# Designs tried in a protein design run: designed miniproteins, single chains, continued (3). Part 40

Each design is a single chain, and the fold is of that chain. pLDDT is the mean over its residues in the fold that is shown.

## One batch from the design tools (miniprotein)

Design m9449
Fold by ESMFold2-Fast:
Structure m9449 (fold): chain A 68 residues (1-68)
Amino acid sequence: MKSEVIARLVGLALLAIGHLLDKDTEGAREAIEEMERLLKENEDILSEEDIETWKKVIERLRKMVEEQ
């Protein structure tokens, strides 16, 4: 179900942010990698707008990891 995929993506984004706040770069990276996996596996059930939105979230989180 699309809403369950979005809920998991939100949860992983919050987890990544939590790791970044704790300066746990490795934990943040693992959460981001799981988000990328979920997007790829669920491209068929997500709208193009949702995919683009979550790609931008992932890109911002990856940049935050790189800046640590």
Scores: mean pLDDT 84

Design m9450
Fold by ESMFold2-Fast:
Structure m9450 (fold): chain A 76 residues (1-76)
Amino acid sequence: SKLLEELEIFLEVARERKLFSPEEIELFEQLIEALKNKDWEKAFEVSKKILEYLKKLYEENPEEMEELAEEMERRL
């Protein structure tokens, strides 16, 4: 799935840039597994938690989020 490939690249870039804690990385891993298993209920639950973390990260480090987006575009 293209979505899964994009999420795996996102997780790789986020880890390289140290944007997320180990606990937050685990949430992305749970999302990828839920999507692979077509567990939409679990994917939705995990996505809510991820969205809250991304909102906080964007508010605290908007420039770092912009750099992440640019790096994602380069790797896609």
Scores: mean pLDDT 78

Design m9451
Fold by ESMFold2-Fast:
Structure m9451 (fold): chain A 63 residues (1-63)
Amino acid sequence: GRLEELERKLERMEKSAAEVIKSGDKVLLLAALHELEEFLKEVEDPELRERVQKIIEEIRAKL
């Protein structure tokens, strides 16, 4: 369903964010932060929103 599709998209974004975090590249970190903020606008499920916010916080900690 829609929730499962959003969860799979989030899993891919989590993996991409981990790579960007490892790189330490500020430009890539800011780009990833923007993409996650945009994705958060598409997500209505509270649990998925919390997962997105956790990644955002991890990226902010690297900036």
Scores: mean pLDDT 84

Design m9452
Fold by ESMFold2-Fast:
Structure m9452 (fold): chain A 86 residues (1-86)
Amino acid sequence: MTSGDPLAIASLLRPGDVVEITFDPETFDREKFLELAKEVNIKVLDFPSENTVVVEITEKGSIEALLVRLEEAGIKVTEIKILKKG
């Protein structure tokens, strides 16, 4: 299902876009997430809940790189929601 797939949504994101990422709470590690987000130059704006983060895309491809690194770290993304287009 392409419209609900995190990777499919990630491919539509551009610099200036703001998205909410929801994680599987059993796999989510906030400190590891912040480390990986910094490595791929994603700007963390807020944590609305324990397993949800709001980020701003600063460069093209950064969200795809983040998703790959999260999968390697065992952190499962359940949803990506676009909050604002740049």
Scores: mean pLDDT 80

Design m9453
Fold by ESMFold2-Fast:
Structure m9453 (fold): chain A 76 residues (1-76)
Amino acid sequence: SDLEEGERLYEEGLEAYEKGDYETAYRKFVEAARKFERAGDLKKAREALGEAVKAADKLGNTKTAMELIERAGKLN
């Protein structure tokens, strides 16, 4: 299911972030957010986007971080 795939991707993102692989962490968190959105779990989608912002900041990608913040703010 989209929810189960989202949880797996979110966990993989956390593991990548802990290991300093911010590029992989970013991709996993963005994918997790998409899966959570499809599942209708907007709270988990926002949480995943927040983690993606942290990974984007570590990569020095300010534009991507700002876009993710805006996207998270549109989830109600």
Scores: mean pLDDT 86

Design m9454
Fold by ESMFold2-Fast:
Structure m9454 (fold): chain A 72 residues (1-72)
Amino acid sequence: AEQARAEAERRAGDLSGEHARLAVKPVNEEIKKLGLTEDTPENWKKIDEINFKVAEEVRARLAARQAALAAS
């Protein structure tokens, strides 16, 4: 039981690290595309919205991958 839990936690940790890697590049590209380089509260809100959107997309992809791995 403990070993199975440790493996599940390690797998979740690996997915969290992959999420960070997959999210950073799209967020940075969108910031560049929209020119959100000025340190303003309006730009901060837009960056937060981009982060949320990218996190949602990456989370959905990782969930689909996890389901595929569970099926194998």
Scores: mean pLDDT 68

Design m9455
Fold by ESMFold2-Fast:
Structure m9455 (fold): chain A 114 residues (1-114)
Amino acid sequence: GGEAAEGAARAGKANGKEAAEIGKETARKEGVTSGGAGAAGAGAGKAAVQGDKEGAKEAAEEALKAGEGGSSGRGAGLAAKKAAETGTPESGTGGALAGIGAAMDAALRAGEKG
């Protein structure tokens, strides 16, 4: 929960290629979770905005894999895939915001259970 939200925030502040790597690493550590999908989605969106098409595609694939376990993670993964495939600044920004939102939602839901 918290680590995924931190990963998404760090990806949002990083450059495109670095953002994709932070997102992928966070998703791989979190496994099949909405938080992991959100972090990878944030990284994919940032990479897309900055023209790193390869990093955006790789991060989007990690977001889709992580998102298979839940509705919010699935949404983040689909948004990341669209951002990577479309390759526009607008779609990349949307993907990054959707990813950050999914990671934050996952963190809030974890807090409500505790």
Scores: mean pLDDT 70

Design m9456
Fold by ESMFold2-Fast:
Structure m9456 (fold): chain A 112 residues (1-112)
Amino acid sequence: NEDNVLKLMEENKDERVTRIAYLAMLIRQLIGMALAGASDEEIDKRMEEIEETIKKLKMSPEEIAEALRLAASLVSPEAQEALLKAAELAKKGDIKGALDVIREAALRLRHK
C-alpha cells in the first residue's frame, strides 16, 4: 500500500531502501495497469507520478536503477527486459531515456 510505504519512509532510518522500494512499487503498479488495459491518460498520469516521486525524493541515478531492477524482478518477462534496459539508462544518468523506455513498454503491453 502506497500510504503505508510513505509513512514507513518518514519513520525509517534506511530512507534509501524505502525510496527504492516505493519507486519499484509505482513502476510495478504501472505495468499491472497496462496489462489490465489502462488508458493512455491513466498511463500518462502514473508516469507523471513516477517523475514527481523521483524529484520529490531527490533520488540518485543509482537509486532509480536499483528501483527498476527490483520492479523487473516482480513483473512478467515481457516487461522485465524493458525495465532492465531502463535501469541501464538510469545508471548512466539518462533518466529521461529510462522513463521513455518504461512508457513505451507500458503502451505496448496494452495491445497484447
Scores: mean pLDDT 81

Design m9457
Fold by ESMFold2-Fast:
Structure m9457 (fold): chain A 78 residues (1-78)
Amino acid sequence: SAAREAVIEAIERAGVRAVLETEDEAVRQKVASLFREAVEAIEAGDLETARRLAEEALRLAGMDDEAKRIAAQIDATA
């Protein structure tokens, strides 16, 4: 659906930003891995898992406000 495509796009944009803002390579790899898992969860229809993974990745990157926004967007799609 268009709503799910919009959520995937928002997660991908947030993921790029989170990776760019993360200075530690190990943390950057963890953030990138969590975002890949979040997109896979959305494709599988598991929006609850996608929300948790995306929120964890954004908080790990220090983007707490973005984490809340993405969680709300995913919840609105469920």
Scores: mean pLDDT 81

Design m9458
Fold by ESMFold2-Fast:
Structure m9458 (fold): chain A 103 residues (1-103)
Amino acid sequence: SAVEELRREIRRLLAETSQLLADTSDQLAATTDPAEQIKLLEETIAELERQRAELERLAAELLAAETDPAARARFEAEVAGALAQIDWQIERLRAQIAALRAA
């Protein structure tokens, strides 16, 4: 169904977000140059912002297709949690950039 396909796309997107953060962590550990670290963090934030926008788009499509109010409410809560987690990660990375610039 369209709802099941959208749920699979959202799960893939969230897995991609987790992989991006893991890859960024590994790349940061591989360099000692603060300018390179800042560039990597800025690129990661830009990609997280793009993935966040895509999550909001897919979520809106799923909510429009979901006819069960209980399923819709559960999905809204799940999406709100995922968006809050991405927002927290973006803030954490921005704080790391600020710390690197202050050093």
Scores: mean pLDDT 89

Design m9461
Fold by ESMFold2-Fast:
Structure m9461 (fold): chain A 80 residues (1-80)
Amino acid sequence: MSDILGALALIHVAIGRLLASRGDYEAAVESYRKAAELAIESGSEETKRRVIEALRETAATVPEEAARRLEEIVREIEEA
């Protein structure tokens, strides 16, 4: 189960990256939030780390408001 949840989390990371590259920042944040939820549910520290890394990389490339939302998601993962 956790392996499947981890794989789904990384799929949502890929979707978030694609949406951010298109300038669809609101949809990208939604995809990353889903990735975070799945990573937390998986209980995998490796999956959480990979999702956090992707969130931080994307936050560096998007507008301030979107970056702030991505940083909030990072905190949620770190606190779980």
Scores: mean pLDDT 86

Design m9462
Fold by ESMFold2-Fast:
Structure m9462 (fold): chain A 76 residues (1-76)
Amino acid sequence: MTYYLTIRLPKDALAPLREKIESLGGKILSESLISEENGYVTYSLVIDLPKEKLPEFEEFVKSLGGEILSAREIKR
């Protein structure tokens, strides 16, 4: 399933986030830095991820001190 996500997380959490997406059988299709403030980054991501793994991914983002600001499923 393809998701368009806007996420805010600590700048140093970015590498663990990318590794987690791949470990869940996902792929990063595109990424864009929206803003960087006070050691936090806001990123726009388009990812492919198995639908059943989305809750684990969301919980992982929260465990990093991050937040999913918006999430939209792209139907293909």
Scores: mean pLDDT 82

Design m9463
Fold by ESMFold2-Fast:
Structure m9463 (fold): chain A 68 residues (1-68)
Amino acid sequence: MEEEYKKELEEALEELKGLDPREALAAVDRTLEAGRPVLEANQSEELKRVQENLERLREHLEKLLEEE
């Protein structure tokens, strides 16, 4: 469960290592904004988990940018 999330986040972070962290953050923000109305309309647990994963990714990227 949480281990699966960690694996997905690690894979996403590995893909994002090739991108500028600021560009990656902007992409995540755009995805979260696009997903918000869909989540509100569907009230899906699966969609909520996806949004939570993206929020955690965004927070992680913000911390990386603050340190650099």
Scores: mean pLDDT 68

Design m9464
Fold by ESMFold2-Fast:
Structure m9464 (fold): chain A 68 residues (1-68)
Amino acid sequence: MTEAEVSGEGDAEAANLAAAGAATQVGSGRKVGIGRHGGVEVRVTSDPPDAKAAGEAAGRAAREAGLM
């Protein structure tokens, strides 16, 4: 399963960079990836680790938070 959540304040660039950081950590084989940029934090949980699913979930969560 892969899930993502977004918290904090920032612009679309900060949200995109935070999401990319979280997905990169999952891509390195971690079940939990956390990215932070410009006051935005993105947390992705992916078990088993799946970088593609993590990136997709992170992007969706950022749009739901209105940070896209």
Scores: mean pLDDT 80

Design m9465
Fold by ESMFold2-Fast:
Structure m9465 (fold): chain A 90 residues (1-90)
Amino acid sequence: LREVIRAAAELSGGPDVPESEIEAAVAEALAQMSEEEVLRALAETARGAAEQARALAEEAAAAGREEEAARLRALAERAEELARRAEAAL
């Protein structure tokens, strides 16, 4: 769970998220939901993000924005990896 929440935080906020912030996020999530519910919600959100990023990457490539397309493809891959990690932790 902690590793998946860290990966989600890094995907949205960047790589330098403090451990105390990750611990607070885990505690807050588990106060409202079970660990399984949190992991399923993260997997679903990550898969949606990956699909959206891939669609935007294809649009960017068609428009000749290859650097933007490359960044969006990388984002989609990271989101898919997050979804797989969350599913594996179930």
Scores: mean pLDDT 74

Design m9467
Fold by ESMFold2-Fast:
Structure m9467 (fold): chain A 68 residues (1-68)
Amino acid sequence: SLRELLEEYLKKIENASPDEAIKLGQELVEKLRELGAPEDYIAAVEQAVKANDVDTLKALLRELIRRE
């Protein structure tokens, strides 16, 4: 499910180095596309990844999980 995918990646990102967290964010964008997640979710995660902002990425994932 979308919620389980987001929870899995948030846990991985919280335990990763900053560089690893951004790579995990890139992987998550691809998996969200495969799952057919809402375009606004995909765009938001992609923007956080492009900004190299791990804190924003974590905050975003928590928000998206709360919506599910």
Scores: mean pLDDT 86

Design m9468
Fold by ESMFold2-Fast:
Structure m9468 (fold): chain A 63 residues (1-63)
Amino acid sequence: SALTEEANRLLLEAKKLASQGKYKEAAELARKAGDLYREAGDDSRADSLYKGAEKLEEKAAEE
């Protein structure tokens, strides 16, 4: 679906940003991707991405 394609694009960008140490920006995109997966009915992937975003937010804040 278009939602899943957009979510996949945002997830790839989030991974790229995280690899650059841009954890806050990566977390924001990961949450947006999670929202799109939720809207597409993929609750499991959405929940996984929200947990991933929390870990990225912790890294951005140095916990």
Scores: mean pLDDT 86

Design m9469
Fold by ESMFold2-Fast:
Structure m9469 (fold): chain A 57 residues (1-57)
Amino acid sequence: SSLNWSREEIRERIEEALKLPDPIKGAFVLLASAVDAYLNGDEELAEEAIKAAKEKL
């Protein structure tokens, strides 16, 4: 959000979110990562994060 985040940084956040024991918190982090990916023009990564959030919920 707001600043430029690298693709690698976003992927790392997705990986950490999947390991969170709280599925609601994990889903929020995944959705935030999807927003950052869209802002970077990485629509494919954003869709991966949204799919992961749906599977976690």
Scores: mean pLDDT 78

Design m9470
Fold by ESMFold2-Fast:
Structure m9470 (fold): chain A 84 residues (1-84)
Amino acid sequence: MEEEFKAVLENAEKMKRDVEEQLLRAGKEAGLEEEGREAAERVARLIEEAKRAIEEGDYESALKYLEEAERLAQEFAEKVREAL
């Protein structure tokens, strides 16, 4: 249980780092550096809230936070594609 719990938290932390880096880079390349920074901060916050929910055993709330983070990242990816 604790070992499984640790793996889930480690995966969430890795996802946070990877998504932040990807959003910042994409924003800079597209000339949307400020929007990319805002998106990265918001996604990171949602992942931190998901990690907290996992620590509290509230996996339903954790899933909702991760789904919202995914949606936000997708919306920014569309803006990057439009900017090209």
Scores: mean pLDDT 78

Design m9471
Fold by ESMFold2-Fast:
Structure m9471 (fold): chain A 62 residues (1-62)
Amino acid sequence: IPTSDPELAKRLEKAKELAREKLLENNGVLTEEDVKEIAKEAGVSPEEAATAASLVSAELLE
């Protein structure tokens, strides 16, 4: 799904990368604290970070 905001797209990509790293470190589990940390590091909302984490988790499990 294309976004018209390239800055947001960049931050969402960073959130996905951070979520992937955390999921690999934690054997596929993310805590609420991990999601908040991803949000801070990527500069996205906790909801956007949770969405990115869910997408990465689905990709790793499928």
Scores: mean pLDDT 75

Design m9472
Fold by ESMFold2-Fast:
Structure m9472 (fold): chain A 72 residues (1-72)
Amino acid sequence: APSAAEQARLIAEARRHIEEAKKALEEGNYDEAIEHAKKALALLQQTDMANPEARALAAEAARILLEALKAK
């Protein structure tokens, strides 16, 4: 598993991508929303998924990805 510091950095970066994906989705920029959601999921896949925060963020990113794909 990544170190605690590496996990914190991955989670923080994933959060930034999720916020960018939410913004893009609200603006109708579906391709940008898809790219940010995918980046968030890739980062979270590198974390310990036993962490409830990582699981919650992955679920949110997946929902955004599916919404953007459906709206496109």
Scores: mean pLDDT 83

Design m9473
Fold by ESMFold2-Fast:
Structure m9473 (fold): chain A 58 residues (1-58)
Amino acid sequence: ALSDEVIAEARKVIEKALKEGKSPLEAFKEAVKVLQEKFGLSEEEARAAAAEALSELF
């Protein structure tokens, strides 16, 4: 299971990107990159967390 901390970080990155005028897809890609860099997640884990955060916002 993904930690609540990882999902919360993904959500913050997505919200910031959307406020900057980026598309949901661009926000998702940025969150995936941040999660990999900050938490050392695999691409699959980062994508899962970013998708979860995105689904909570839409």
Scores: mean pLDDT 81

Design m9474
Fold by ESMFold2-Fast:
Structure m9474 (fold): chain A 69 residues (1-69)
Amino acid sequence: SSEIEELRKELENIEKAIEEAKKNNDRVTLMNALKEAQEVLERAKKLGDEELEKRAEEIVRTAEKLLSE
């Protein structure tokens, strides 16, 4: 569905934002990326798309680890 494609694209953009934020030590961008990834995770859960849910969970975990450093 178009909704699933939109969420996949949003996760790709979030992953790119996390990579750039890590290079620049930009905690504000990391915090924003975490919030966006959490929103995608909730939407993936509502859609019942297990692949999107798992990918969003992995991104959330990555952002949380970077923020704890």
Scores: mean pLDDT 86

Design m9475
Fold by ESMFold2-Fast:
Structure m9475 (fold): chain A 84 residues (1-84)
Amino acid sequence: MKKYDFEEFKKEINKIDADLSVEALRKAFPDSVIAKAIPDDATELNDEVLERVFKAIDEADINPDGKVSEAAFTALKKKLETLK
């Protein structure tokens, strides 16, 4: 089963939407661990904010191991593509 480390996750997110905003993530995932991981004062989806989102997805998995599962990433991708 494929798992994505932070660098792979960042690269794959950029393939979906290179201009992905903090607002788009909050809209895609309202009241989720993803939305809660984003600081209230965050205006840009920089590496620090993206790493917080990555960790929130990993921590929400049954077995957090510092990586995002292919299933979790596929669900994220499907939701983000629906908003475009």
Scores: mean pLDDT 75

Design m9476
Fold by ESMFold2-Fast:
Structure m9476 (fold): chain A 82 residues (1-82)
Amino acid sequence: MVSAVRLTAPASLEQAEEAARLLEERAAKELGIPVKARPVVRDGRARVLVTTPATTDEQNSQLLQLLAESLREAGIPVEALE
């Protein structure tokens, strides 16, 4: 499934790229789940598009919550999950 992690504004492309990198690394190492993350920035707002192997909305939401918490622990502020 594809979802988005929205970073708290103002956010740069560099912050989105770092968030994408951390999401892929932590998903693989802490959860044992490979995810693909792509940074997208428009008008000072950053999103990370995350492709997960989840097959249900419930599984996808659980994975995104764990990944968002991991980013917050790394000092990257997360505004919303989409």
Scores: mean pLDDT 74

Design m9477
Fold by ESMFold2-Fast:
Structure m9477 (fold): chain A 61 residues (1-61)
Amino acid sequence: SSLEEELKRLLEEIRRLQDEAVRAVIAGDEARMAELQARIKELEERLKELSRQLGRPVPEL
């Protein structure tokens, strides 16, 4: 379904951004870290909403 496809895409994007955030921490890039954390939070909220609509538990991130 389109919702399942969106959920998979959100999970992949969140994990990619989490990897970028780890790299930003290692580099000491505080501005980049803040940007990535804000984006991750936005996507996690969308993930929670989609999980609720699909009647499934929120995946661990």
Scores: mean pLDDT 83

Design m9478
Fold by ESMFold2-Fast:
Structure m9478 (fold): chain A 104 residues (1-104)
Amino acid sequence: MKEAKELFEKGLEYFKEGKYEKAIELYKKALKILEEENADKIEIAKVYLNLGKAYYKLGKYEEAIEYYEKAYKIYLEVGDEKGAKEALENEIEASVKLLEEVVL
């Protein structure tokens, strides 16, 4: 889990720098390790939420929605109301953007 946390934190650094594709690469590596190690669901949900945010920044709204939905389901399951609300609000924003993209 330490390796996954370090990858996730490095991904957050790249996200802050606007390097969204690099952030996604590191988030996916962190996610794979967390899933292989049967890590805490809340840690997995955090990675899904940040994957959604990075895809959203790249204008990849379908991918953003998919990851926000995955984060939302886990946050609901574990009773993290704050995490669930953030994931849902971000999913709604991405859904609106996707609709705007399709109707253009």
Scores: mean pLDDT 86

Design m9479
Fold by ESMFold2-Fast:
Structure m9479 (fold): chain A 94 residues (1-94)
Amino acid sequence: MIEEIIKDDSEFAKQLRELGKEFIEAVERGDREKALLLANSFKEIVDSLPEDHPLREELKKLYDEFIEAVERGDREKAIETMKKLLKKLQEAFK
C-alpha cells in the first residue's frame, strides 16, 4: 500500500513511507492522539516548502482535507487524503 505510492529508496522517501505506515497503524488502532501528532509531522514538511514553490498551495489544500478527516475521525478519508499528500510531497521534493 504505502510501498506502492513511495517506491524511491532515498532517505526522504523512507521517512515519508514510515510516517505513512505509522499513521495508518494509529488510525486502525483508534489512537487519535498519535494520529494527530503524526499529522503535525506532515504539516511541518509542507510548511518547509518555499512560499513560491509551485506545489505549495496544492499541498496546503491536501493537508487541510487530510487534517479535517483526522479531526472528524473519518478513517477511510484520512488514509485516502494522506496517500494523496504523500504522493504530492514526493513530487515536490523530487
Scores: mean pLDDT 78

Design m9480
Fold by ESMFold2-Fast:
Structure m9480 (fold): chain A 62 residues (1-62)
Amino acid sequence: SEEEKKEELARRLTEVLNVDPASARKIAESVPPEKYDEVLELLDKVKAGEATPQEVVDFIKS
């Protein structure tokens, strides 16, 4: 469900970008559902060293 994807997004933002859980939750709530899967994929690339945290922020703002 979209709610489960939003919770997953908030958790992974906390783990990958090392932000506090409250901030991660606010960021996840600002992301349109259509972007959830792409943001999650981009976070995987950041964890693998293939993308930067700034690219995640820029994509969310786009």
Scores: mean pLDDT 81

Design m9481
Fold by ESMFold2-Fast:
Parts: structure tokens; sequence; C-alpha cells
Structure m9481 (fold): chain A 70 residues (1-70)
């Protein structure tokens, strides 16, 4: 559910703060699956993933914070 998705997003943000991009990516994938019934949350998670794919760590953190605020 949404609370489980947000828990995974918090773990993704913690991983990014530690520079662990691989661990952050794993948490984003889990969050996306858990958010399957929330399109707005899924879109912010997808944008965070796109930012990570481009090496934009600060952009990824921004999208994660937006997702957590939903």
Amino acid sequence: GIEEAKRELEKALEALEKGDIEEAGRHLVRALILASENPELQEEIKEAGRALGKGDIEGAKEYLKKALAL
C-alpha cells in the first residue's frame, strides 16, 4: 500500500545520501510496485528513476521528497 511505498522511498533517499545509487534504485523499484494503485505517486517515483538514470542525484532527491509529500 501507499505507506509501504513511502517507507521504500525513505530508504531510497537514505541510500542516495550515502551515495549508494544501486541500493536507491532497488528501493525505487519496490516503491513503484507498491504504488501500483496511485498514479500520482507512481509518476513522481518514475521521475526519480529517470533522474538517477541520468546521474542527476539532486533531481532524484527532489522527486523523492515530492513523492513523500503526497
Scores: mean pLDDT 86

Design m9482
Fold by ESMFold2-Fast:
Structure m9482 (fold): chain A 96 residues (1-96)
Amino acid sequence: VAALGIALGALGLLLGAAGLALGRLAIRVANKEAVPIAIAAALTGVGAIFNAALAIALAATATTLAQALRALALGLEAVADGIRAVALGLLALALA
């Protein structure tokens, strides 16, 4: 159970990092319309990374089933936020 929380946290971290990288790239090539979406992608990516780090920490230190399930929930949230960050980053690049 802890291994699944760590795996989801790692995936969320990778997706969040990708979204943040795409947001940065979009900001560098952006016109005025793309900038707000690029900033949103970067911020969502940071949020995904933070949730992923919390999921990994909770999974590694879980002593009860409730703590393991909380880590799993945070890992899933990090993955969802990471996917959103990548989608926003790609949209910002398309508009740039």
Scores: mean pLDDT 73

Design m9483
Fold by ESMFold2-Fast:
Structure m9483 (fold): chain A 64 residues (1-64)
Amino acid sequence: MSLLEAFEVVAEAVRRLREGVPQEEVARWLAEKTGLSLETARRIVELLAEGRDLEAVQLLLRAS
């Protein structure tokens, strides 16, 4: 996954969270979109919900 693709995916996840989509649903979407495990996707979504966007991007890139 490129850095640009990671930022685009994270931006979409943040948008969905802000629109009130449940964290579990965002995590399932993220796992399907990226091929990551659901466990890793849940952790990324938790970081985004906490405003820890840089840590979320770093985890996404490392796990891809």
Scores: mean pLDDT 85

Design m9484
Fold by ESMFold2-Fast:
Structure m9484 (fold): chain A 101 residues (1-101)
Amino acid sequence: LAAEAEALAARYAESDPELARRYAQLAALVGVIDEAEALVAAGELSREQLETLLAVLDEQEASLRALLATTDDPELRALIEGVLARLGALRARLEARLAEL
């Protein structure tokens, strides 16, 4: 998904530089979420690590919602909504692990 957002940023760079910038912003936000998912998949996170990741996800959600509010591009909006769904699923997984500690 980060690679897809980067490819779309490159596609729009000359025709719509503002839309290209928004796709580049999405790619950066997705990169952080991909790293968080990899850490969760590795397992063995402490309470402090789980709490830190939840705080990071809260910050990423706020950034994604802000980006969603600034664009009318249907393709970009659909990608952001998909990433928000992934983030919600990851948050639920982290909260479940934290509750078991």
Scores: mean pLDDT 82

